# Designed miniproteins, single chains, continued (3): the designs that were tried, part 33

Each design is a single chain, and the fold is of that chain. pLDDT is the mean over its residues in the fold that is shown.

## One batch from the design tools (miniprotein)

Design m9122
Fold by ESMFold2-Fast:
Parts: structure tokens; sequence; C-alpha cells
Structure m9122 (fold): chain A 76 residues (1-76)
């Protein structure tokens, strides 16, 4: 189910971004949340293809947030 995969990817990205803000910089969190909104806007404009691309966008945001969190942990 594309809609379920999309919703899950978004929720995971949002969670990772919020965790990043708690562990690191508010400015970095704000930029990642802005990216989340851009993917939301893109996915809202189209059908299943836009939802699949949106899911990839959310996965990329999650990976970026996870990488930032890992760097913060490595520095501490």
Amino acid sequence: DAARTYARARAEAERAIRETGEAYSEEVQRELLRGLRQVDDFARRGGPRSQRLGARGYESLRAAADAIRAQALAAA
C-alpha cells in the first residue's frame, strides 16, 4: 500500500528530525523541518508517483537526521 508506506516514511522522518533538534542544533532542526514541509507540498500535488517520490524524500531526510545525530554522539 503506497499510502501506508508514504505515511510511515513521513512519520519516521519527522521523529528523526525532532530527535536531532533535541540532541543538536535548533537551526539544523528548523532546516530539516523545512525540508519535510517541501516534501509534503510536493507529495500533495500528485498521485501515486508523487507519493512514491515523497516517500524517498522522507527517507533522505530521515537519513540526514540520523547522520547528524550520529555525529553529535561521536563528538560527545
Scores: mean pLDDT 73

Design m9123
Fold by ESMFold2-Fast:
Structure m9123 (fold): chain A 113 residues (1-113)
Amino acid sequence: TRELNELSARIGRIVAEEVSKLKKNTYEELKKALDEAEQRIRDEYGLDVRGSVGNPEDGGRAIARVVAAPKGKTPPEIPDLYTDANGVPHGEPFELPEDFAAGAASVLVEPKP
């Protein structure tokens, strides 16, 4: 629906804003940014949300994703998603339920030292 599309767009903007505040592009800092994005969405909409982010340990792009459940429902477990240093996507397939909203942002992650 239009309202779900607007919510999904707003979730994507919130995730992108929190990711843009990172001083270190590490998986640990990304998880903190994702937690902040989840809390902002809960505060703004009063919805239950769940986030996930994959860990490209050898470098690549982590994809931070937040799913928002409609009121009275709980968000499902969502698989971690990332793209490796060669641009190959990794993660289990996930189908968003019809009444749920989702947004995502990607960020380059530093390889482990």
Scores: mean pLDDT 82

Design m9124
Fold by ESMFold2-Fast:
Structure m9124 (fold): chain A 94 residues (1-94)
Amino acid sequence: SEDIETLKELVDLNEQAVELAKKGKYEEAEKLIEKARELAEKLKDTPAGSLAERMVELTEKAVEAIKKGKYLEAEILIGLMRIQYGVALLLLRR
């Protein structure tokens, strides 16, 4: 339950960071990614630990792609992050 709540907060922070980056608010996006990284560390010893870390890495890469105007690359990275989230949820439900 607590691990699932942590993972849901992690995905929310990642989604918010992407939305801020799309608005050019890069410093605010980076601060949310730092908070998401702290949540991923809390999940490190769970079955979802590696997936949570990968979600943060994909979000960082998506924000960097947005900064460079590579919007298609960013969309792919965001899609991959959402797939990792779905798998992580399934692993934590057992």
Scores: mean pLDDT 90

Design m9125
Fold by ESMFold2-Fast:
Structure m9125 (fold): chain A 93 residues (1-93)
Amino acid sequence: ELDKDLEAFEAAGETLVAIAGRADESVAQATRETVDRAKALIKAGTLTVQEGNELSIELARQARLAAETDPEASRRAMGRASIYLMGATVTVS
């Protein structure tokens, strides 16, 4: 199931990067870096709820900048990314 969450998150993240790139290349680069960090943690099975919340906040900030270009697509992609990111979190012991 973890691989399925990773795949879904990756698809949503790539959509956010593409939308951000239409508005600003620096925002696209920052979004890609955040997505890559999240993907690494999901793949490793070590993404904590705290890390997931922090990454979700970062992605939401970047998605708001991308929303200047395409608010509907940005909102949908951010919603999907958040769901699958948080779905992949593990409880800190």
Scores: mean pLDDT 77

Design m9126
Fold by ESMFold2-Fast:
Structure m9126 (fold): chain A 58 residues (1-58)
Amino acid sequence: SLGEELAAAAKAGDYEKVDKILVRVALEVGPEVAQKIYELIKAGRYDEAAAIVDAHLG
């Protein structure tokens, strides 16, 4: 899923891929949801960030 790709990218430090997914979330879902996902990633809460992505785009 897109959320699984985000979690894997974040765990690997692939921030280019993380940014591309967050831009897509901001455009398709909204900037508030993208911001929440970004905050979860900064907190190391990758599985929660992935679940939000998949709830909206998966």
Scores: mean pLDDT 86

Design m9127
Fold by ESMFold2-Fast:
Structure m9127 (fold): chain A 94 residues (1-94)
Amino acid sequence: SQEQQAEQLLAGFEAAVARYRAEESDPAVVGDAVLTYAGMAAQEALENLSPEVARRLLERIRELVEEEMARLGDPAVRARAEELFERYLRRIEE
């Protein structure tokens, strides 16, 4: 059920990002929402999943966030994304 929980978290993240992109045109607002949802998913993964499952989920979310940051073209939002994932990945190793 941990794998199923991770799949549900990933699906929830993807759905939230897709919905926000459909309703919002400001790249800065979209970028902030993507990072907020990524942080929420990362925190829930750390609290509820094993380190191995949490790491795999975070790496998949990171790939999706990197694709969104490339699409948005904002270097500041990209830097925030990189810092967020470095912080959460380090916490998994602790």
Scores: mean pLDDT 81

Design m9128
Fold by ESMFold2-Fast:
Structure m9128 (fold): chain A 80 residues (1-80)
Amino acid sequence: ALLLHQLDEALKARQPLEAAQISAQILKQDPSQMDNVVERLVKLVKQGDAAYLNDILDELQLLLPEPLYNRVLEAIKKEV
């Protein structure tokens, strides 16, 4: 999807706010994309960028309804 490509670009540019905004847009438009978004975020931890992931999650918490944010956290937790 176009938004997933934009997310990959934001992640490579190391822009936590943009990455969070695009992730929130994807999840609000199509919650079935949860696994695709989470896979990209989990790759940051596997690459040693846990601090960058935490910055994205802090921004994402402000952009998502609490139940949806908690689903993202649980999905990441299962993969890490």
Scores: mean pLDDT 85

Design m9129
Fold by ESMFold2-Fast:
Structure m9129 (fold): chain A 96 residues (1-96)
Amino acid sequence: MYSVEEIVEIFFNGSEEERKALRDAILSGEISESQLAQAFALFDKNGDGVITRAELTAVAESLGLTLTDEQFAALDKDGDGVIDFDEFIEALKSLK
């Protein structure tokens, strides 16, 4: 069972094994869509339904972590510089 905080921490600072376990938990339905929406809301500071790189960087900094260009590129599948909820879910399902 994963908390919203664990989902965020594993995404930024998790091991390969932890990221795989998080992905498997999402795919198996152990992590609910409600928990994913709560995780998304931690990034979506202005509530506009998209996450900007600035918002994602601010969340990472609040956790004492650094957001890399590679991590943002993995989330931003269409290269538009913002991440919607569907892209966020798909990125979590694609963790390696």
Scores: mean pLDDT 71

Design m9130
Fold by ESMFold2-Fast:
Structure m9130 (fold): chain A 97 residues (1-97)
Amino acid sequence: LTQEQIDRLVSQGRNMLLSDDEIQAIVNAVKNKEAVTVNNEAVADFAIKAANEAGLTAVFKQSNTEVKPGMTNNEIQQIIAQNNIKYPDTVEFKDYV
């Protein structure tokens, strides 16, 4: 992640009414490729957006759901709905090859 990508993600997270702590937890997890807990759909959607910005796959461990980079917002929402993601879940970020 570049600083410009981080700044865009912070702005998006604030527009989604996420707390600064939630935004920082997701951004740091994506930057460091660490697992992070998502407590609701808004945080999960932000985690997917952050992974996509970094070119990473977001893997929802409990829901056994993968969201790959390059997907549109509509495709992402369809995957979330179809896979019945339950909260809290743990998201891991993996390289897309």
Scores: mean pLDDT 77

Design m9131
Fold by ESMFold2-Fast:
Structure m9131 (fold): chain A 88 residues (1-88)
Amino acid sequence: MTEEELQEARDRLVELIYSGDKEAVDRFLAEAVERFTPEEVAIFQYIADYLLDKDPTLGRKIAENLGVPKEKVDEALAEIQKRLEERK
């Protein structure tokens, strides 16, 4: 897995969230399990939960259990939020 693949996945998640297609977001997260590490999938779940007006508590707990630093989650969330704002 490369940084470029992670960035492409984040860009795709932004597109799906912007489209409002919750089923497509759920499919993306299911497919991410096959392509990415559990830690990165937990970050995507956290971001999707937060940006779709859901409580990010589940995604945060999964990330904590997998040892993903909160700073890494916050950085990814901030980047995706900025990209969503730029599309509006």
Scores: mean pLDDT 71

Design m9132
Fold by ESMFold2-Fast:
Structure m9132 (fold): chain A 72 residues (1-72)
Amino acid sequence: SMKEKEKNRLIVEGLKEVDKIVSQIENKEVARKLTLHAVAAAIRASSLDDVEETKRLMDEMVEYVKKTLEKE
């Protein structure tokens, strides 16, 4: 369905954004921790029925990754 395609797009988009961010991190332990957090969020998002909830969860995950990087 179009709703499932949009949810999949949002999950893939969020993961691509995290991949772009973590690829620039020299500290491999921090990169691993953030990657693991992103994967866990994506798994959770995949079980959601609502496109807007999927978007919110993925957006919050990307924001968390960005803010965590700024503190390191």
Scores: mean pLDDT 84

Design m9133
Fold by ESMFold2-Fast:
Structure m9133 (fold): chain A 90 residues (1-90)
Amino acid sequence: MFTEEEKKLIDAIKKGEIPEELRIPVTALFAYYLAKKRNLPIEEVIERFIKALGLSDEERKELVEHVKNIENTPESAIEAAYKLIKKKYL
């Protein structure tokens, strides 16, 4: 089941409230953050977003690459980015 944060992000993307160039990076950020917060496998959360947003194979590859970059980012920076995106778009 989707969390309220996941539902808000999916709805915002579907309504065009998030710029196209940020769609995949923001999805990667939320997938990683929410997976860690909920102690879920990141791969399961990624798959749920791919299905909910109807992402192409190329967008899937881009999403996975962004997640790998986020894994090497300081937790404080991830938290700050998540809060900023949530405040601005959700």
Scores: mean pLDDT 79

Design m9134
Fold by ESMFold2-Fast:
Structure m9134 (fold): chain A 89 residues (1-89)
Amino acid sequence: DVINPFRGAVVRIRVGDKEVVARVLGELPSTPQILPASELIPVYDENGNLLGAISRDTLLELPDGTVKTLKELFPVPNSEIEVTLLKPS
């Protein structure tokens, strides 16, 4: 099992003027367990403290009940994606 430290958490994902709240379900089974920092998206708390990072293959449950990977939801460079922890697991 790939352990996602934010599994079960609620996060806010922002790309430009677009904002989505989603629940983290985990990682795709094919996701490498170790990724270089350039492939990771940092996760901050509401005060701007770095908590950790997630991959683009992170599975997200949207408010409408659909499940998508972060890369499917936002097919943009990691540098354009802001992730904020709203509710811990």
Scores: mean pLDDT 73

Design m9135
Fold by ESMFold2-Fast:
Structure m9135 (fold): chain A 92 residues (1-92)
Amino acid sequence: NHEEAVADYNKAIEGHKKAIAENPSPENFHNLGNSYNGRAKAKQSLGQYEEALEDYNKAIEAHKLAIAASGPNNANSHNGLAKSYNNRAKLL
């Protein structure tokens, strides 16, 4: 159920934002980016392409923040960034 997936990602995003407020770590930014990417895919499946594009943009920014916090050798965040760019490109 894509609507239930969006609701679950809404809760995950809120949780990750609170985690970042407590500890702005590369891992917390990476997890935020992954949740935005997942919500964007769910919104895309619902035909909500503009909202999906916004979430892919937020995922890209979160992964960039993870890389900035950890340095250029953060493979997980670079992989997340690449996936978000590829997924966003498919909507353009």
Scores: mean pLDDT 86

Design m9136
Fold by ESMFold2-Fast:
Structure m9136 (fold): chain A 91 residues (1-91)
Amino acid sequence: MVRIEVEIEVDGERERYVIESRKVVSALTGVAIMLMAEERPAKITIRIRVDGDEELAREAGEFMKEVLESMGWEAEVEFEGNEVIIRAERK
């Protein structure tokens, strides 16, 4: 299973969302749609876990970084075991 946790900080307020799916592409699509709706300056942290497939988690993280950068975010990816952490900011 894929689990993506998204934390968005806008104007000092923090919101958390959790997306779970049996398919990576479905989970990533959900995150992308959510982030397309946010046009304010913000900081986000995205945590991606894929059960039994650390490489797929890494590929998902790199893909999300590219999507975020295409939307005007500055994004960095970190890898911690079976979890991928993306930190992004839009000013």
Scores: mean pLDDT 78

Design m9137
Fold by ESMFold2-Fast:
Structure m9137 (fold): chain A 64 residues (1-64)
Amino acid sequence: SPILEEMERLLAEARAKLPVGHPALLELEVLRGMLLIYEGLKLPIPQSLLEQIREAMRRVREAL
């Protein structure tokens, strides 16, 4: 999934640069877990989840 690949790259950078337990990092980690469940079960990904992921990625980038 293109969005999962983007999330994984951003998470790798954020884990290196942000402190453990940073709120933006934790939010993106939780949303990554949700996305993996939908993809693993081959369920359609809700548009609301994709919007939450984009917003969380924006917050992580702002924290970097």
Scores: mean pLDDT 87

Design m9138
Fold by ESMFold2-Fast:
Structure m9138 (fold): chain A 71 residues (1-71)
Amino acid sequence: GIDEIINGLETLLKEADSLSDEELSTRLLALSDGLKEAGLNEEAARLEAAANQNKGTKKKTVEEVLDKLKS
């Protein structure tokens, strides 16, 4: 459910600086799939797009998606 996705995004953000870009991309894509299953297609598309970008953009996108999900 959505709470598991929020937990996953928060954990990913905490671990981001310790992960390789490939590991970060893989986790973003998995969380994107979870968001699609929850019907959050816009947020899912943002994470999917960020998976192909630099670490700074990935982290910023995770923060922005978390803010949206918690509002």
Scores: mean pLDDT 85

Design m9139
Fold by ESMFold2-Fast:
Structure m9139 (fold): chain A 73 residues (1-73)
Amino acid sequence: SLEEEVKKILDEARKENLTLGEVFEKLQPIIDKLSPEVQKELHKRFVEILQIEDPEERYEALRKALLEAVKKN
């Protein structure tokens, strides 16, 4: 499932200590599988998430947004 793919990528990102940009690159194939409307909503959420100063809160917000997007799709 897309939810399992998201969880796997995020878990690997934490293990490999990836940058946020590298995480987005790994997530792009999953995002591309989402409906255009869900992608649009997710992109709006990403703009807000990128403004979060705390790295941990930013990562948690990203995880929640992605899982919600996949569930909605």
Scores: mean pLDDT 79

Design m9140
Fold by ESMFold2-Fast:
Structure m9140 (fold): chain A 105 residues (1-105)
Amino acid sequence: KKIKIEIEYSGGEDAKSYAYSAILYALELAKELGGANVYVEIKGPLSLKDAEELAESAKHAAEVLGAKKVEVEIVEKPGGTEIYIRAEFEKGLDLEVHIKVKREL
């Protein structure tokens, strides 16, 4: 089973908190579904520092919820960052689907 979420948002003081809540929901849902793999893509006018803090928090949450492997990629773009998170909850899944989504500047 696979869960993919895409988050796009405008800049703002609460944007990071809203993104984190959505990530946490997807990770908890994956655990409840008996070990679905989670793919998260976040796009918005986040600074690199905010993106790194968000990614680190998400990785820690995934590990606490029982993810066996967590991969994170952060890409800087004009006007913000893109964050890609993959959390694996199942043992022995050889199938990787990494969807790099739309370039919005």
Scores: mean pLDDT 66

Design m9141
Fold by ESMFold2-Fast:
Formats: structure tokens, C-alpha cells, sequence
Structure m9141 (fold): chain A 79 residues (1-79)
């Protein structure tokens, strides 16, 4: 079962949060989140070698979990 293992803040700008989400299978995704809306702008594989081993369904699940993490972090940082 795919699980989020860690979340790292890579970069923060005036408009965006850039997060690295690491999964228990070694896959890493970079998530860009709008700070004002909490909307996920983009999800990109940071570790292409591990990501290439995922099925399309597993890749979609990883992206969905990363989006949930991005939105949750944005909410926690909004005062």
C-alpha cells in the first residue's frame, strides 16, 4: 500500500509553496501549491527512476496523495 513517508519544504515564494513528498516505495514527487487558494498547481516526479516502476494506477494514487498533502500543508501555514 502506497503511503506518504515524509514531506519537505523545498522552496517558498510569495505566491507558491514547493514541497517534496516521499513515499514508502522511494518515489518522490514535487508539489507546487498556490498559497492564497491552497490549490495544487503542479505535481512532478523528482525521482524518475523509482516513478517509472509504478503502474499508471499507482502513479495516479501517488499524485492524489501528494495533492492532498500540498493542500493540507497550505492550510496549516495559512493564519
Amino acid sequence: MLKVESVELVEETEEELVLRVTFNNGVELIVRVDKKTGEVLDVLPANLEAASKLSREEGREAARLAEEVGTEVAKKLAE
Scores: mean pLDDT 76

Design m9142
Fold by ESMFold2-Fast:
Structure m9142 (fold): chain A 118 residues (1-118)
Amino acid sequence: SGAEETRRRIVEAAIELALEKGDFGKVTMREIAERAGVSRGTLYYYFPSKEDLLAAIYQRIKELVEEAVKAAEEGNLEEAERLKKEAVEITKAVLGEEDAKKLEEILEDLIEKAKEER
């Protein structure tokens, strides 16, 4: 596995644990390393702090948002809804209910506009 694949597995493990616990604040670096199947040394090499990992999760949410809008622009409304749901659920577990509601409203508006653009 390459560095990019290892980094992706760590971010995926962090997101899975956040969703399971409902709160990223309750997730430990030890649990993330164990779920990702990496040593703690490897985890800290890619993400020196929990804040660095949080930044990577924000980037993943942004990517899901961009993918959802693109899917809607391409007429793939089922995929747009799936990606929207994923982005909102991650935001809820990491940033909380209030930010998740705001993101859902913004994404619903963006998807609607994308549908109107053909």
Scores: mean pLDDT 88

Design m9143
Fold by ESMFold2-Fast:
Structure m9143 (fold): chain A 56 residues (1-56)
Amino acid sequence: MERIERVGRKASEILGAPLEYAKKVSEQVFKEMGPDVSESEALAEVLKRVQEELAK
């Protein structure tokens, strides 16, 4: 499974967020942090952004 998709899917499962939204956030995080960012670092950032959206 591709890293971007894996992180997005994991975040969606953890937070109960829409999968398509979590995947978009994951793609953006990897683009901003660079392709060599670890999955754990990317997941932490995706979780923060998705959690902020759910808190609205």
Scores: mean pLDDT 78

Design m9144
Fold by ESMFold2-Fast:
Structure m9144 (fold): chain A 65 residues (1-65)
Amino acid sequence: EEEKLKEIIEKNKKARETFPLSPEAQARRDRLFDELYKRSLEGAKKMNDEEALKEIEKIYKIQKS
C-alpha cells in the first residue's frame, strides 16, 4: 500500500537527518540489505509466491535509491 511505503520512506529520511550514518555504518547497512534481499527473494521463490517477489523487489529498489 502507498501509505506504508510513504511511512517507511519518511522514517528513513528522519533517521538519516537525526542520526546521519558514518561511512562504516553505511557499508554495514548496505551489506545487511543485500543479505536480507537475497534471503527473502530465495524464500519467496521456494514458495512460488509471485506477490511476495514483487513486494521484495519493490522494497529493495526503494532502499537502494
Scores: mean pLDDT 72

Design m9145
Fold by ESMFold2-Fast:
Structure m9145 (fold): chain A 91 residues (1-91)
Amino acid sequence: SIEEAKKELKETIEKEKDKIDEVKITVGENALKDPKLRELVETIVEALKEAGVKVEVEKDESLDSVEIEIKGSEEAKKKIKEAVKKLLEAL
């Protein structure tokens, strides 16, 4: 379910927070017109802020998608990307 996927993402970020230096999210101008991408970005930003991880959000009008750059350990990056993928598939 969407709620279970959101919970898994928040728990994964909280567990991995000490292995993450920062997360940069680049959002295309038209990307947030998609309700699924908007909910995905809002969920990720909220979870990162609650965990105390530095997050930067930038707009790029040349981009039609959302790009997520995670700076940290390779294992933490992989776990967070897997949780993000599960949430996107549930949306």
Scores: mean pLDDT 82

Design m9146
Fold by ESMFold2-Fast:
Structure m9146 (fold): chain A 99 residues (1-99)
Amino acid sequence: SLEELADKTFEEGISNLEKKLQEIEKRMDELRKRADEVAANGTPEQARELLEEIEKLKQEGIAVADSYAKMFGEEGKKRLEELQKKYDEIIARVREALA
């Protein structure tokens, strides 16, 4: 039926959105590891480049997480808060390299 097709399309949309959020979270974890390395042994130039990359990923992540929150309510809001916390931790580490 048309309803079954609509339900399937909605479920596929949710699945794709969750997959994108997981990919962004994975990239965020990779940036956190790079931030730790740059804070310990990096140059101020490397720190600036990493900050720009983190800012771009933050903007992408927030957009996807906001869409997820609208579909999943409380679970989506929690994921958005966790993503923001990870971003703030990465920024703090990179700023230590600039000091």
Scores: mean pLDDT 75

Design m9147
Fold by ESMFold2-Fast:
Structure m9147 (fold): chain A 58 residues (1-58)
Amino acid sequence: AAEELGRRGHELLRETGGDAVAAWERLKPLAEEAGLTLPPARDPEELQRALVRAYLES
C-alpha cells in the first residue's frame, strides 16, 4: 500500500517532468484507495516528504 504509493509517486514525477502538483493529483486517489492521507505538495521536495510520511504511517 504505502510502499507502492511511494514507488508510483516517483514514477509520476518522472512522467510529468518533475511537476509535483500534477503527480500529487494523480497520487491522491491512489492514496485514498489505500486508506492513506497524502498531504498537499507544491514541489518535488514536499511530495517526497509526503510520500515518506505515508510510508512510515502505514
Scores: mean pLDDT 74

Design m9148
Fold by ESMFold2-Fast:
Structure m9148 (fold): chain A 60 residues (1-60)
Amino acid sequence: DRIKLMEEAVKGSEQKAEDLAKKAKESTPEESEYYRKLEDAYRQGAENGRKKLEELRKEQ
């Protein structure tokens, strides 16, 4: 199921962003900036995935 695969991908990106947010809070200022940038990238990926899910649901 394409929808299920995309839902899993979105959840994976959200989980990665949460892990990166935790690392940012526990890191030095320099490392925190790096992890925050990666967190933002994964959150954008999750948002794009949700938009794709909306498209797939409209097709069904």
Scores: mean pLDDT 81

Design m9149
Fold by ESMFold2-Fast:
Structure m9149 (fold): chain A 104 residues (1-104)
Amino acid sequence: SPLERRFARLASVLAVLKGALSFYKKQAEKIKNEEAKKKILELLERLEEVLERGEELLKEIEEAIEKKADKAEIERLIRELEELIREAHEIEGEIDKILKEELA
């Protein structure tokens, strides 16, 4: 199914982002500037919250597919997951900018 393939790709992206979160937490420990460290820690908390919501939505999509819910409902949930992943990538971009500025 096109929806099942789309879902599988999103699940893979979410797994990569969870790995990136662990990496960013370790890199943040190397920051010496207190204001930059505070900002990156706040961004890491926001990223973790977005990824937790993504994991909950992932499980909801899996349950909807298993229960053979309406295609429109599954598509709606997949779109919500895509928006969360977009938000996660935006936060990741802000984190990466701080790491490049502070660890250069």
Scores: mean pLDDT 87

Design m9150
Fold by ESMFold2-Fast:
Structure m9150 (fold): chain A 85 residues (1-85)
Amino acid sequence: SDQVNQLLQEATQLVLESSERIMEAVDKDDWEGVLKIGRETKEKLDEIREQIKKLDPNDLGSLRLLDGMISDFQGGIDLAEQKLK
């Protein structure tokens, strides 16, 4: 659906922008910044995934793509949490 395609574009742009912000924070050894950006981005990706699931629960390809994006940002969160302990 056009709405699902728009949500996928939103997710892709969010990942691109957030990944750039995370790289900048890592370069500055700002692990609190990495944690904040990672959590904010994951929350927004979780919301996009829920919207896609409500629009088309059988679009397993789109849901799998969002699951991969969410998993990648969870990895960044886990790393930042470990660095701050």
Scores: mean pLDDT 90

Design m9151
Fold by ESMFold2-Fast:
Structure m9151 (fold): chain A 81 residues (1-81)
Amino acid sequence: MSKREQILELVREMAELMGLDPEKVAAAVDRMLDGARSEEELRSGLRLFGLLLIEEARKRGASDEVIARIREIVEEMVRIA
């Protein structure tokens, strides 16, 4: 599996945890990955995406356990990138 496909699978898992449409979120992230001009820009984009999702999860009343899992997935995506 390519690095891109591994990242998109993690994005789908994260979207499901938040009750979002996994294919819509994956498509949005795939578009972001396609627009990145460097590996550093890609990693920065993934970190920012993760911070925004954690903030959204908190606003939706997600438990500390769900937020911790989202953070773990974001760190794994950045590690793969």
Scores: mean pLDDT 80

Design m9152
Fold by ESMFold2-Fast:
Structure m9152 (fold): chain A 70 residues (1-70)
Amino acid sequence: MMTLEEMYKELVERVGEEEARRLMMKLMMLIHDGDMEAVKEMLKEYGLEKALPAVEKLMESIRAAREKNK
C-alpha cells in the first residue's frame, strides 16, 4: 500500500517538484470536495492507483470530522 508521502515522492520523480506540488493541491481539493471519481481518475493518470486506499480513508475521516463539527 502506497502512503500519501510515497505518492508525492513518485510525482516529484515523474513531473518535478513544482508540478507535483500543483497536482497535490488539486488532489487535496478533490478529496475535500468528496469527488471520488475525479480522485480515482487523477491517481490512474499518474500510475498512483496503489495510493487509492489511503486516499479513500483520508476522505472518509474528513467527512466524519465535518459531520461531527457541522
Scores: mean pLDDT 76

Design m9153
Fold by ESMFold2-Fast:
Structure m9153 (fold): chain A 100 residues (1-100)
Amino acid sequence: KEELVKKAGEYMREALQAADRGDLETAFELAKKAMDYAFESGDKGAVETAISFMLSLAERAREAGRTDLAKELIDYAMEVAKKAGLPLSRIERLKARLDA
């Protein structure tokens, strides 16, 4: 399980690097892998960290005018949060802000 949390962190770092170079599609794919490893680990803190990272990517996508990608990021975070039994209010607020 330690190895799964470590892999989640590694993929989050790679996703951030992809986002920093403007490759938001690659960043999303890497963030999904990070989320999968965090979920498989059974560590709620790791899942919460991955969700927060996914939401930060959604903000970056929105700021870049990539509203469609931002919606995909938010929807994915919402799905994982529901499966993990985590609060949805933060994700719902960000989704509402995206529609404004």
Scores: mean pLDDT 80

Design m9154
Fold by ESMFold2-Fast:
Structure m9154 (fold): chain A 86 residues (1-86)
Amino acid sequence: HMAEELKRVRDEIEEALKNGDSDALMEAIQRAKEVLEGYLKEHPDAPEAVREALALAQRIVDRQNPSLFEVERLIEALKRAVEELE
């Protein structure tokens, strides 16, 4: 279930980035943050990849101005989190 939710938000981020839609990108990253926060609240011993993805998403949301490099790092962190949860 969690792996499927993370795949969905990752796909939303990748699609928004491909389309150059900064508003959709920020909304997708905010959703990723909320999904990761909810999971870590219930599973404090979750894999490090999940915490890394949350830290990157929080940084982007706090700054409201992500670089392409930061978004690519978040996509890779979400991929690793999915792999650890499968």
Scores: mean pLDDT 81

Design m9155
Fold by ESMFold2-Fast:
Structure m9155 (fold): chain A 96 residues (1-96)
Amino acid sequence: SFDDQLDTFTKVVVKLMRAKAEGKSKEERQKIIDEYSDQLSDDQLKLLREMIDKTPEELAEEAIRYLRSKSTSLLTEINIGVLELELAVLKTVEKK
C-alpha cells in the first residue's frame, strides 16, 4: 500500500541521513537504497538516488516536501515528525 511505502521511504531517508552524518561512502549509502528497492516505488527510488549526495538537513527537507506533496494525512505528519526528530538528534550529536 501507499502507507507501507511511505513508512519504508521514511526509514530509508533516516538511514541515509545517519550514514551521511557518519561519513559513510556513496557506495555504502547506495547499498542502503538497494536493500529496500523492492519495497519502494520507482518515483521514491529515483528521488533517493537524486538525494544521495545531499546533507542530512537537505535530505530531511526534500523528503518532507515529497511526503507533503503526496498526502496531508496524520500518517504523513507522523513520518515528517520522524524526519524532524532524526535531524534534531544528528545536530545534537555533531556538537562535540
Scores: mean pLDDT 80

